# Designs tried in a protein design run: designed miniproteins, single chains, continued (3). Part 65

Each design is a single chain, and the fold is of that chain. pLDDT is the mean over its residues in the fold that is shown.

## One batch from the design tools (miniprotein)

Design m10251
Fold by ESMFold2-Fast:
Structure m10251 (fold): chain A 75 residues (1-75)
Amino acid sequence: SNNDSLQNVIRTVEEGIRAAKKGDSRVGGALVADAARFLGNYKMADEARKAGSDGDTEKVIKLGEELIKMLKEQM
């Protein structure tokens, strides 16, 4: 169902946030970017990947939390 798909995307974002919190900004940024692309939010995907590449764990976490909020609003 669409809700099951959205829950899977939320889990991907949560995994990205966890990776960033452990200091892995590149993995975190990539996972958040993949989830943002699934929603068609290419600007957010680009920002997440760049933050990940730059080692900006705080920005990866912030973008991931914003994306979870947007996903939950669609459920």
Scores: mean pLDDT 86

Design m10252
Fold by ESMFold2-Fast:
Structure m10252 (fold): chain A 100 residues (1-100)
Amino acid sequence: EERELLERAAEQSRRTAEYAKNVSERYKKEGNLEAAKAYQEVADHSLGAAVAAEAGNRELALQSLRLAKETLDKYKEKISKEDYEELNEGLEEAIELLEA
């Protein structure tokens, strides 16, 4: 059901946003302000997707997730493989739910 998929996508997007925020804070503590800002942007877009999905706006949620994914991919060389895979999996799971 569309509503159930939107709710699951919102939940996943909130989890991804929290993880991205934690990655951002870690880079900030390391003095890498550029990467920190990039991951804060991933967190903000993922949270925006969750809010849009909760409001039933599937198109805006997908757009926000795609922006988060583009930002993550641009900076993938700046993070560990584990952090990249965790964020990428979360974003792709949310996108798949909304594309169903």
Scores: mean pLDDT 86

Design m10253
Fold by ESMFold2-Fast:
Structure m10253 (fold): chain A 100 residues (1-100)
Amino acid sequence: MEELKKKILEIAEGIVKGTISEEELAEKIEEILKNSTKEELEEILKELEEEYAKEPSDVLAAAIAILKSLLEGITDPKELRKRAIEASIDLGVERIAEAV
């Protein structure tokens, strides 16, 4: 599970930083789905949500969005990237609101 969690976080970081291509994203998502069960993805999602509750980050928000989308059966790299970016932006807006 730790290696799978690390791969998901690396994908999320790549999306947030704009360093991952759509082709690389598709390949990494296929590798995750090939090497994981739905139950393992649900367990990682729970762990990341608990980490996010303690210390929110744009990478954690993106990773949670990716896992939720995969669990819904969404595997399109463009849709996954869009959802991950939207989640990271929403966190940024929430942090600005907390500073006011």
Scores: mean pLDDT 78

Design m10254
Fold by ESMFold2-Fast:
Structure m10254 (fold): chain A 102 residues (1-102)
Amino acid sequence: SFVSIGELADHYLRQGREDEAIALFERLASHGNAGALLYLAGLYLERGDFEKAREYLEQAKKLTKGKEKQMAEDGIKVARQLGHERAVALLERVLAFLEELE
């Protein structure tokens, strides 16, 4: 499922379909998908909306029981292997932000 989300992120975001990506990720996140929360956080970090990014990361932390950083690291590895450059960029922003909060 996280691989599929990376594919969806890359597909919609490479086409500039950011609002469709956000709507999809919000739906997936509402169904307990932590990967979608990480991509939402990455998108809001790109927009400079650190408050919304932090809110999504707090939800991801609760859902993953404090494994959100590990999930971002694992997601970057998978997305790189599959050539999902846009997904990689978002997760790298998330990872950097989480490391600054430590």
Scores: mean pLDDT 85

Design m10255
Fold by ESMFold2-Fast:
Structure m10255 (fold): chain A 69 residues (1-69)
Amino acid sequence: SKEEVEKLLEELNRLGVLGLLLGNEQAADIASKYSKEAKELLEKGEYEEALKVAKRGIDEVKRLIQEAS
C-alpha cells in the first residue's frame, strides 16, 4: 500500500541522515539512490515495486552502517 511505502521511505531517510552524521557518505548516497527510485515508482502508482526497492535500500544502508562500526 501507499502507506507502507511512505513508512519505509521515512525509515530509509532516517538511516541516510544517520549515515551522514556518522561520516558514512556511501550509506547516505545509497539511501538517496533507493529513496529516489522508490519515490518515482510511488508516483507511478507501482506500490509493490516501490515497497521492494525501499526494503532493499534499508537493508543495504543498515549493512553499510554496521560494517563501519
Scores: mean pLDDT 85

Design m10256
Fold by ESMFold2-Fast:
Structure m10256 (fold): chain A 80 residues (1-80)
Amino acid sequence: SHLDQGRRHVYEGLKELQKSEKPSEKAIEHARKALDALEGGDAEAAARHAEEGAREAKEAGDTKAAEHLQEGARYAREAA
């Protein structure tokens, strides 16, 4: 399902963020909130948090995390 793919991408983004020696705490916070929203069935909130997480990850230079979080946001948007 779109929610399952969204959850997978957000989780992969969170894992990429956590590999950094100085992870973006803002991006991690947004990724965790996106996962919580997906678990609660709030696809719109999940998309917003994943989009914010992707922006923060990109600003921190973590392009792989940003790509995963952006994909997760897209799937969450399609589920909303």
Scores: mean pLDDT 87

Design m10257
Fold by ESMFold2-Fast:
Structure m10257 (fold): chain A 66 residues (1-66)
Amino acid sequence: MYTAEVTVIELGDRYMAFATVRDENGNVLGTGSAISADPEEAARRALERALEDAGIDSVDKVVIRR
């Protein structure tokens, strides 16, 4: 089972998102980050980058933290 956690941080008029993809044992497989004026866009880009870094196309669960 693969899980992605996305954290979104407000930086004034921008948002920074950081995504981490982990396996069932908590090992980090990939990470990604993005900045956007839209928090959903930042989260989406960070997740896409983390999945690319991990070499996987999907995860079983996504958790978004704001």
Scores: mean pLDDT 83

Design m10258
Fold by ESMFold2-Fast:
Structure m10258 (fold): chain A 77 residues (1-77)
Amino acid sequence: SMLEEIQKSQQDIENLKKIAAQSEAEAQREIAALEAAGDHDAAARLRDLMDGVRAVVDGVISVSQKKIEEKLQKLLS
């Protein structure tokens, strides 16, 4: 059903957000460790990589949320 599809999509987004948050926290710890060790160039490269990953994840979430909103609007109308 449309409701079951919406619920599954919402759960998939929630799971993606949790994974992304965990990866971000791990990356921030590694960046801090690299900076503490004096590896500023490596820290900067990891920061740039994480900015790219964040942009991709945000894009996926945005598209998925828009699809959920469109389905929910049709269900509530």
Scores: mean pLDDT 86

Design m10259
Fold by ESMFold2-Fast:
Structure m10259 (fold): chain A 80 residues (1-80)
Amino acid sequence: SMDEILARLEEAKKRFEETGSPEDEQDLLEAVSEGMDALSPEAQRRVEERFRRREAEHDLSGRESVLTLADIVIEVLKEQ
């Protein structure tokens, strides 16, 4: 369900924020992929547009980029 996908994303994001470990980064990227797969093509485009805007506004580190992508996917999932 959408609630399960959101809960998984939020938990994976929290773990990566706390640890910064490569294993938790991989878990978060897998959760992001599952979230993206749950989105319509239109919603996927909204994620891409918001992420590109965020990157253009800020010089994001690799860690910040992954966390920003996760935040945008969570945001767009909640809009559905």
Scores: mean pLDDT 86

Design m10260
Fold by ESMFold2-Fast:
Structure m10260 (fold): chain A 73 residues (1-73)
Amino acid sequence: MELAEEAVRLAKEGNYEGAAELLARAAAELGADHPLVRAAGYEIKAIFYEKAGDTAGAAAYRAKAEALRKAAG
């Protein structure tokens, strides 16, 4: 769980390589289909789109991440 959250933090800092590595480790420990792993993947994608200036794309992926987190909590 903390690995997926740390991956999102690295993506916010622009470290997408580190984010991908930690997300892969979270998927290995929890399962790639785990809602929190999938949510972190969508959040990282949202951060990438936001940094690229695509606020609409970022909002769409954040909505997907939030739906998965609510389902997991």
Scores: mean pLDDT 81

Design m10261
Fold by ESMFold2-Fast:
Structure m10261 (fold): chain A 57 residues (1-57)
Amino acid sequence: SAGEAGQRAGRAATAGDAEKAARYAEESNGMSFEKGKELAEAGRSDGVAAAASSGAA
């Protein structure tokens, strides 16, 4: 579920776990793992979560 994956991605990114954030974003909307990780590492947890959720729309 994209919504659930978005929640997990955002939470992981906020916690500083870029790898988990990227993983959840990829599973939600096919965002590349590298891009998800980059966004999370840059402190853009909202961006990672939004991208993951957008895949469901």
Scores: mean pLDDT 63

Design m10262
Fold by ESMFold2-Fast:
Formats: C-alpha cells, sequence, structure tokens
Structure m10262 (fold): chain A 97 residues (1-97)
C-alpha cells in the first residue's frame, strides 16, 4: 500500500516537473507563446496540488533551480511570459507552504 502511494506521488511529481520545465523553457524561448506557457503552468499546478507536501517542496525547489538557470533568457524575453512564470512560482510556493 505505502509503496503504491509513493509511486503515484512520484509519477505526479514527474508530471509536474515536466510541465513546469516545459513552461520555463517556452517562456525563455523568443518564439514562445504566452498562452501556451500559461497552459503548461496550469497543468504543473494541477499535478502539484495532488502530491504530498514533500513532493510539492521538491517541485518548488526544482522550479526555482530551472528559473535560476534560465534567468538571463527570461529577463531578455517577453514581460508577459515572465509574469506567467512568476505566478507559477508563487502558486507553487503557496501549495508547498
Amino acid sequence: MKEKEEKENREKRDKALSYAGRAVNLAADPAGEASRVEELGREAVRYARQMTKKEQEAVLQALQDMIRAKADELAQGSPARREIVERLLRELEEIAS
């Protein structure tokens, strides 16, 4: 029972990380569509809400690391895409708290 729950939480974490990573990468892409970044961020939050606090904290940390890695590209990109990434970060901070 516990191992199955842990596997399900890991799968949700991996999905949340995939969507969050895609959102940050698309936001850093000059050709990225703001609406698509928002859709990807929404999916990341949806999966994050279904995880344990431990996995939520792991996703938050990974998102912070991804944003830091892409900081220069995000700073030079569209303000609208940056605002979506900032909202995603804030929503995940609220979920993990």
Scores: mean pLDDT 82

Design m10263
Fold by ESMFold2-Fast:
Structure m10263 (fold): chain A 74 residues (1-74)
Amino acid sequence: AVAEIQKGKEYEKLGEEYYKRGDFKSAIKAYEQAIKHYRRAAELNPDIRESLDELIARLQKKKKEVEEQLKKAE
């Protein structure tokens, strides 16, 4: 669980860095990886599932916003 949360945080940070650079495609992929790792962490540790589900929902919303910006940029 801890390792999956750490990977999720690293990908979330990487996604933010790509987004700030205008690399929306890489940002989307990084957010997808963050969501995947946080989902895995939630499966492995039910005690923190609610907090991780909220975080996943926020990242899914952020990913969708970046996808819409990518469509507008193309």
Scores: mean pLDDT 81

Design m10264
Fold by ESMFold2-Fast:
Structure m10264 (fold): chain A 73 residues (1-73)
Amino acid sequence: SSVTVTEKGFSATVIEVDGDEYVLGMAEKAKVGQEVLFAGGHRGTVIETDGDKAKVTAPASAKEGQAVGVYHL
């Protein structure tokens, strides 16, 4: 839990993988520029949003169905 000035993130799910680009579902609160934390401590960045979906770039080897954290700055 966090009570700092940094807003707490939310959980999203990887629904598509295309090399180093990922599409996240359940990402209604995602905004361009937010950090995404993948399993193993790999970090990505939201580059595009569309409704409940977000596109992320990350140097990670994530797979479909994997849960990730999306954080406000």
Scores: mean pLDDT 73

Design m10265
Fold by ESMFold2-Fast:
Structure m10265 (fold): chain A 62 residues (1-62)
Amino acid sequence: MRREILEEMVRLLSKEDPEAAERARKVLEYNPNASFEDLAEAMGLSRSTVERYLIEAHEKLL
């Protein structure tokens, strides 16, 4: 479930910023235990923007 939430967040981001989404996808590929913070750093977006995508992903998958 947690991994699926992170993957859904990246999927949602890819519609708005495909380059940031691709950076996050690489983190997930190289680190199977990647945290939300690891993805947020890779995305290079504001924390509020990343949190919005996380909330949307939670709503779809939980």
Scores: mean pLDDT 75

Design m10266
Fold by ESMFold2-Fast:
Parts: C-alpha cells; sequence; structure tokens
Structure m10266 (fold): chain A 74 residues (1-74)
C-alpha cells in the first residue's frame, strides 16, 4: 500500500541518517536538527506524492517530530 511504501522509505531515511550521525559524532545539535528538518521535508513530499490521507501523513510526521524533540533535548 502507499502507507507501507511511505513507512519503508521513512525507515530507510532514518537508518541512513542514524549511520551518518554515528560516522560523524562531532556534529552539533544545530547540524543534526538541520538534517532532520530536511528528512521532514522529504517525508512531507513523499506523503503528497503518494496521496496519503492527512491522518496517515501526520502519523509519519509525528515519528520525525519525536526525533527532532529528542535531538533538541541533547
Amino acid sequence: SAEDEAYAELNRLGRELRAYFEANPDLSVEEKLALMREVRRRVEELARRLGLSPEARQMLLNVVDASLRAIEAE
């Protein structure tokens, strides 16, 4: 389904970003936030492209927003 495709892509982006953070431990909080905001923009574009419902789109964005809050708490 479109939702399954969106979650698969979100998981891929999350794995790539996590690997990048692990490879670059000296990244500032501001740099990590900038990268996560870019992921958020890509997820919004993906949800629009796949024609997700507003509810499904918000569920994906909630996952990204939780990660943003975790980085801000560092």
Scores: mean pLDDT 85

Design m10267
Fold by ESMFold2-Fast:
Structure m10267 (fold): chain A 95 residues (1-95)
Amino acid sequence: SEIQQLQDEGNHLTIQLGEAIKAGDGEKAAELSQQLSDTIRQLKRLLEQQGLLSPEESEALDRVADTLDKVSELAKQGKIEEAKKLLDDAIREEL
């Protein structure tokens, strides 16, 4: 299903983003973080359209996507350690 494909894509992007951050590849980390943000927003819209998402889950997905946008911006600036901390905090608390 499209939902399963987006979930699988999100999982793969999360792993790749972690690897890019570990490697200190700010450009790749920024790209992957933005792709993950877009994937989460697409997944949210599809789940909402099908009535499969609670208001609390919807807000959590928005917070994760917004955090990934910030991770992308920090990575573009070469602030890899700040990007890593922000991503780790978001994964622990929201995902």
Scores: mean pLDDT 85

Design m10268
Fold by ESMFold2-Fast:
Structure m10268 (fold): chain A 90 residues (1-90)
Amino acid sequence: MLAPEKELSEEERREYEEAVERIERLVAEYGPKVREAAAAGDEETVRKLLEEAGKRLSEILDKLDLRGIGLVLRAIGDLLQAALEGRREG
């Protein structure tokens, strides 16, 4: 298995850990907003919120390698799940 310690400097490793925290914070910020908009039936606001979150995720991905793709896809899944749960509440 490829180990981060063998591929990344200490600085790059810290950047990766910071990106994980930033992604988790972004999901925590946008998830409730997406859920609320979806529950209200406001599909336009849901789309705008997902587009804004996607932009921020793409900025994080631009600083990461292929490992960043997995984190970003997981975050997108979490945001889509929030939208689906909101629709069930509406």
Scores: mean pLDDT 75

Design m10269
Fold by ESMFold2-Fast:
Structure m10269 (fold): chain A 106 residues (1-106)
Amino acid sequence: SVEERIDRMVAELRADLEKTVAEAEKRGLTPDEIVQRLVQVVARHLQDALDELTPEEAIRFADRVYEVALELAEKHPLIDVEKFKARLDAVRAHYRRLAERKAAEQ
């Protein structure tokens, strides 16, 4: 089902974000570098989702991704939550525009 597919994709995103934080901590990355890497992970998963999901389903996936990413950031003291949130807001806005454009092309 679509719901099961979205749940699986969200679980894959969570695992990738957790791995990215662990690797960043091990390497002693700066808060700015950690935020940059997490944003890249989110953007990649969102872009991949546009190929797998309808525009409406992709927007729903993006909303869940945003919630999961912020929850993870709030749990990790090395993540600048305010900076990460600002960049996620920009990525989410861009992704919504891409999804709307894809809907218009159908």
Scores: mean pLDDT 84

Design m10270
Fold by ESMFold2-Fast:
Structure m10270 (fold): chain A 73 residues (1-73)
Amino acid sequence: SALELFEKGVEAYARGDYEKAIEYLKKMIDSDPDSPLTPLAYEIMGEAYKALGDEESAERYYELAKKLKEEQK
């Protein structure tokens, strides 16, 4: 399920396994792109990319999270 993939992504992030966190969160979004968890998944992917030194990817995912949150109005 999308929730299980999200949980695995969060666990990987907490362990400092940033590449694995990104993999799980991408799979989660692919399985359920309309999930209420998708903006938070994008934020965690942004933090993971930042931790890996990929500032361009981090900014891209932060912007995706921001746009989805603004659509909740």
Scores: mean pLDDT 85

Design m10271
Fold by ESMFold2-Fast:
Structure m10271 (fold): chain A 74 residues (1-74)
Amino acid sequence: MTEVEPAELSPEQREELRRLADDTIAGLERAVARGDEEGVREMVETLELYAQLAEAQGFDDLAARLQAAVDAAR
């Protein structure tokens, strides 16, 4: 059974995750503005992965922001 406890992130890793999430949201915004369908798809997939990680780590605020960005791109 997949009973893998999410590894505890260090403060530096937490900041890195938030930075990567913000960068990806900005990338999604640019892709949408350019009409870059492939870029939008790639960014959405990346945001979904980050949202899963954020939920696993208990970053509810970050997970909600990532989900909102995905929903806005649909």
Scores: mean pLDDT 75

Design m10272
Fold by ESMFold2-Fast:
Structure m10272 (fold): chain A 66 residues (1-66)
Amino acid sequence: MKFSDEQAQKLGLTLHVREGLSPEVASAVTKLALEGASPEEIGEYLRENGASEEQVERAKELALSL
């Protein structure tokens, strides 16, 4: 799935502001979304970078709702 620039930025910003992920992790998620990463691939990246399973599920739900 490929996100628009606005959708990818909104995903990264929401993960930083609402879920408390670091700006570096949030920025990397924005780049992955722009490169066509699936919600599952984004979830895997977040798990590898210290996100809780709750944060991963919320991120996947947000990605599917955009």
Scores: mean pLDDT 78

Design m10273
Fold by ESMFold2-Fast:
Structure m10273 (fold): chain A 88 residues (1-88)
Amino acid sequence: VEEAVERGREALRQAADEAINEVSKLTPEAVEIAKKVADGVLEVGTGHFESLAESDPELLQRVVDEHLDEIAERAKNYILEKAKEAEK
C-alpha cells in the first residue's frame, strides 16, 4: 500500500518535472506558475492516493498498476495548460 502511494507520488513528480522543463524554454513567469501548479498537483494527488490507501487499498493498487501513465499525462497537461494561460 505504501509502495503504491510512493509509485503514484513519483509518477506525479516526474510528470511535474517534465512540464516544468518544457515551460523553462518560455519565460521565468511561466516557470514560476508551472512550479506552483505542480506543487498543488503533487499535494492534492498524493493526498488522493493516501486517502485511497486507507479506504480501498485494492483499488489504489489497480489504479497504480493500470492507470498511472494516464494520470501522469493528465497531470503534465494540466500544469502546461495553466502555464500557457499565464503567458497569453
Scores: mean pLDDT 81

Design m10274
Fold by ESMFold2-Fast:
Structure m10274 (fold): chain A 55 residues (1-55)
Amino acid sequence: MILQSTLNNLQSVSKQDPKLGTEGLDAGNKLLEAGDVQEATNTYQLSAGKAIAKV
């Protein structure tokens, strides 16, 4: 379930820093609108990792 993975990562980012979560979500959503689901997923993953690393 690819979408479930992205949602889990977004939740993780939101717990660390809502602003960082919002930035990652916005960037990923733009890629998703362009039809690049794989890149959107990667963007969500990267954002979650960066937010966690800051804590």
Scores: mean pLDDT 66

Design m10275
Fold by ESMFold2-Fast:
Structure m10275 (fold): chain A 70 residues (1-70)
Amino acid sequence: HMKVTEKEKEIAREIAEVLRDIGDVLTEGFEQLKKLREAGDEEGIKAVQENIDKKFAELNKKHVERLKKL
């Protein structure tokens, strides 16, 4: 048991959680964008892109705060 190894495991878990959260946002966003592109809804496409950016900013803040506590 090494303290450095334990911290590395916690960081790895946090990275895995970040990747899952990013995957969820992208999956939802791409499905919405696909439907909007098929409908020709340019305003809807812009709104979804802005929402994805906002969600990424929120995820970044959340994960940075958790990493700082490790």
Scores: mean pLDDT 78

Design m10276
Fold by ESMFold2-Fast:
Structure m10276 (fold): chain A 79 residues (1-79)
Amino acid sequence: SKALELMKKAEKLAEEIGNKKVVELVRKGIELYKTEGPELARGMVNTAASLAYGESKTEKEKKLGDLLQEAGNELAKAL
């Protein structure tokens, strides 16, 4: 799904940036999407997006927030 693709891209970018909190939240979101469905996954992804935006000092950090917001929007379409 597009949501899973966006979450995977966000996970990789968060790893490159070294944002361990966002990596953990995105991985949990991916797991919840597979096991529990899009509603709980969206909660994790939205929390990750808020952290990425709030901590953003670089263009890469802003792009991480954008990817997570897009993933959250795609998860919302599945509800």
Scores: mean pLDDT 82

Design m10277
Fold by ESMFold2-Fast:
Structure m10277 (fold): chain A 88 residues (1-88)
Amino acid sequence: MDKKVLEEITNAGYEVLRLGEEAVRAYVEDKDTKRAQELLDKAVELARKSFGESMAEGFRATILGSFTDRRVIDPGYNSVLTAKIALS
């Protein structure tokens, strides 16, 4: 039903993932916790508007997990993690 609605939902999903990738990069590579938090909150709010509260909390948990994963503190792993998120 309505290609336009499906396209809007798909585009919102890609934008949430892109904002999540930028948030992880800001936190891990730039060490900018303020920017990372702003990008995380923006991604979660977009997800909430497009997919609902439950999905928004799922996205928050996933992105925040990437911030707190011990591996994202390793500079050698940061680019791999960022690429993996972008390709997901």
Scores: mean pLDDT 66

Design m10278
Fold by ESMFold2-Fast:
Structure m10278 (fold): chain A 74 residues (1-74)
Amino acid sequence: SAAAEAARRRAERLIEGAEAAMKNKDLSSLESVVRSLERLLAELERDFPEETETRARLRAAIEKGRAYIAELKA
């Protein structure tokens, strides 16, 4: 569906944003993007439970982002 396509593109942009923030060691941007990733994951779990692959990618990106934030704060 067009809505599922839009959700996938939004996920791709947020994942790219997290990768850019990690590359630049921009803690504030990374924390903001991780919050956006978590919100999108919650939306997809509610509205698009069949988008298993996209939800898995979002979970992986959230885990990686959180781990990086923890490492930078250590």
Scores: mean pLDDT 87

Design m10279
Fold by ESMFold2-Fast:
Structure m10279 (fold): chain A 67 residues (1-67)
Amino acid sequence: SAEELAEGAERGVRAAEELLAQGDRGGATSVAGMAKKAAEEALKIEPSERAERALRRATELQDQGRA
């Protein structure tokens, strides 16, 4: 469901933040990419502020991990 995908994206965002804090930029980029995809899939099913927030944050983390 869209809600499950949004929840998955939020969990992925948290995991990516933890990996980035630990210096694992590659892991953070990978997990952020998965979170971004989950948020995009959620938004295709149903509009969601929750999924939009997760998408924005996942994109930021993916960019930070690749920098």
Scores: mean pLDDT 85

Design m10280
Fold by ESMFold2-Fast:
Structure m10280 (fold): chain A 80 residues (1-80)
Amino acid sequence: SKRIRDEVLFKLKILLDKLKEFKADQEIIDAIEKTIENIESGASIEEVIKGLKLIIKLAKKAGMEELVKSLEELVEEIEK
């Protein structure tokens, strides 16, 4: 769905901006940038989900609980 892809892209771009400002772990920044690039390049829904699950795993390690919940909800909505 274009709506779901647009929502994911919007949230990831805001997150990327915030994480760069706070000089977060480069692995998280790289994972988000790659996922954004893949979405903008027309990646499959399965590839987008895999990228989101990697970001969720890294965010859990970083203690970013609000982000984890937001992204988990997006993954569940896409996997329906």
Scores: mean pLDDT 79

Design m10281
Fold by ESMFold2-Fast:
Structure m10281 (fold): chain A 72 residues (1-72)
Amino acid sequence: SEKVYEELMRKAEEMLRDTSVTVEEALELAKEIVEAGKKYKEMDASRMAAAQILAVGAYAQALIEERQRKRK
């Protein structure tokens, strides 16, 4: 079961290395990782922290794009 979470984490890391990834794709993947973590009660703290880092990164990119649109 944790194998699924590990595969999602590897996929996320590869997508982040591809600078063509969109903020929407990053957010969707981060959401999937967090939801998978909720289903696996024996997850370790490091995997949860990694999922949070991905979510924060996607959120930060979304804020930057919104700020650029509004020119504030």
Scores: mean pLDDT 61

Design m10282
Fold by ESMFold2-Fast:
Structure m10282 (fold): chain A 90 residues (1-90)
Amino acid sequence: SLYSQKIKPSEELRKLLEKAGIKKDEVTLQEALRAVIGYLIDNKLLDPEDGSKAILEGTELGKVFGKKEIDLSNLDELEQAILKHAELVE
């Protein structure tokens, strides 16, 4: 399963994951996804009119991902954003 894939986040993503409660250098994609979703909820970044997207403009997460918003209607866009800022662990 792709969700069991171990990843090593970039330094910037790792620091953000530490703020979300992840204290490991290597995590699974599933752990990273859960941590980022928790960060979105805790920081009230979900669009109140469309809960299927998050507004990242002006946030540290938006700066790390290089995105103003992210689609949450499925996990594909969030998954790709995380993988772009992480090294796959073989």
Scores: mean pLDDT 81

Design m10283
Fold by ESMFold2-Fast:
Structure m10283 (fold): chain A 67 residues (1-67)
Amino acid sequence: GPAAEAEAQRILAETERRATLAVIEGDYDKAIAILEEGKRRLEELGAEEHVAVVERSIAHLRALKAQ
């Protein structure tokens, strides 16, 4: 419902902001851990679209760390 959608969007936005700050600090492992925790919270809400967004961010950061 709308309340669950709003909560999922809030979790996604906060998770992405915190992960971005960790990337700026050069801490890719911290950024990935933040995204993985956000993903778990979104999975518990059944927010499949938001989970997919976080999974793409995790994949992107893992690729950047590998370079």
Scores: mean pLDDT 88

Design m10284
Fold by ESMFold2-Fast:
Structure m10284 (fold): chain A 63 residues (1-63)
Amino acid sequence: SIEELVEEMLKLSEEEKVEKAIELAKTMPPDELSRLMRLLTSGLPEEEAEKVERAAVLGLAQR
């Protein structure tokens, strides 16, 4: 589920979260990606949340 994926991602390092966000943005349906990003970033420090959000945008651009 999206909730389980968020919990798994929160256990990753900042670098691993960025890499995973890029990968998920390339493969995940946009609606599910939006929900994932909203849930994930609400649990992160602002600086880390911004990096992860930029990673998702990069992944979408590479799709």
Scores: mean pLDDT 83

Design m10285
Fold by ESMFold2-Fast:
Structure m10285 (fold): chain A 88 residues (1-88)
Amino acid sequence: SLGALLGLLLGILAIVLSNIAEKLAEASDGDKKLKLDALLDAGVGALLGAVAIVLVKKGGDGLEAARIGLRGLASAILGLALALLLAF
């Protein structure tokens, strides 16, 4: 279904971006609060992305998986934005 494909794609994107955000934040010696905020947002993005993928794999509601994946992607993007701000 379209929802399942979107859930899988968004979940994978959330995990990939969260991984990039975590590595970028961890490599940075910048502001401690900004680093913590970036790592927390990246962690939430990865967790929600994993939940979306698991829901699709178990034959759950594809539309719900897409919603969870989108929330994960949003958190991953925020974490990446904070990590980029920390890197510059």
Scores: mean pLDDT 83

Design m10286
Fold by ESMFold2-Fast:
Structure m10286 (fold): chain A 67 residues (1-67)
Amino acid sequence: SALSAAQRARLLAAARYVAREFGFVPGQPPPEELLEALLRLARSMGLIEGEELPDEVRALVEEWTSA
């Protein structure tokens, strides 16, 4: 299912927060550890259900890190 604009904004904010904690700089592929930390944070915030990072969310983070 497509993410809402509000969900997309919150997931990007969570990704930026996790990236800062990791010392990650955009312009390179996100490491799996960053994606795992994002999944744990998003689950704790109720933004993602279950134990898998949706492909749509992975694509969103990859788009942000490539810009």
Scores: mean pLDDT 76

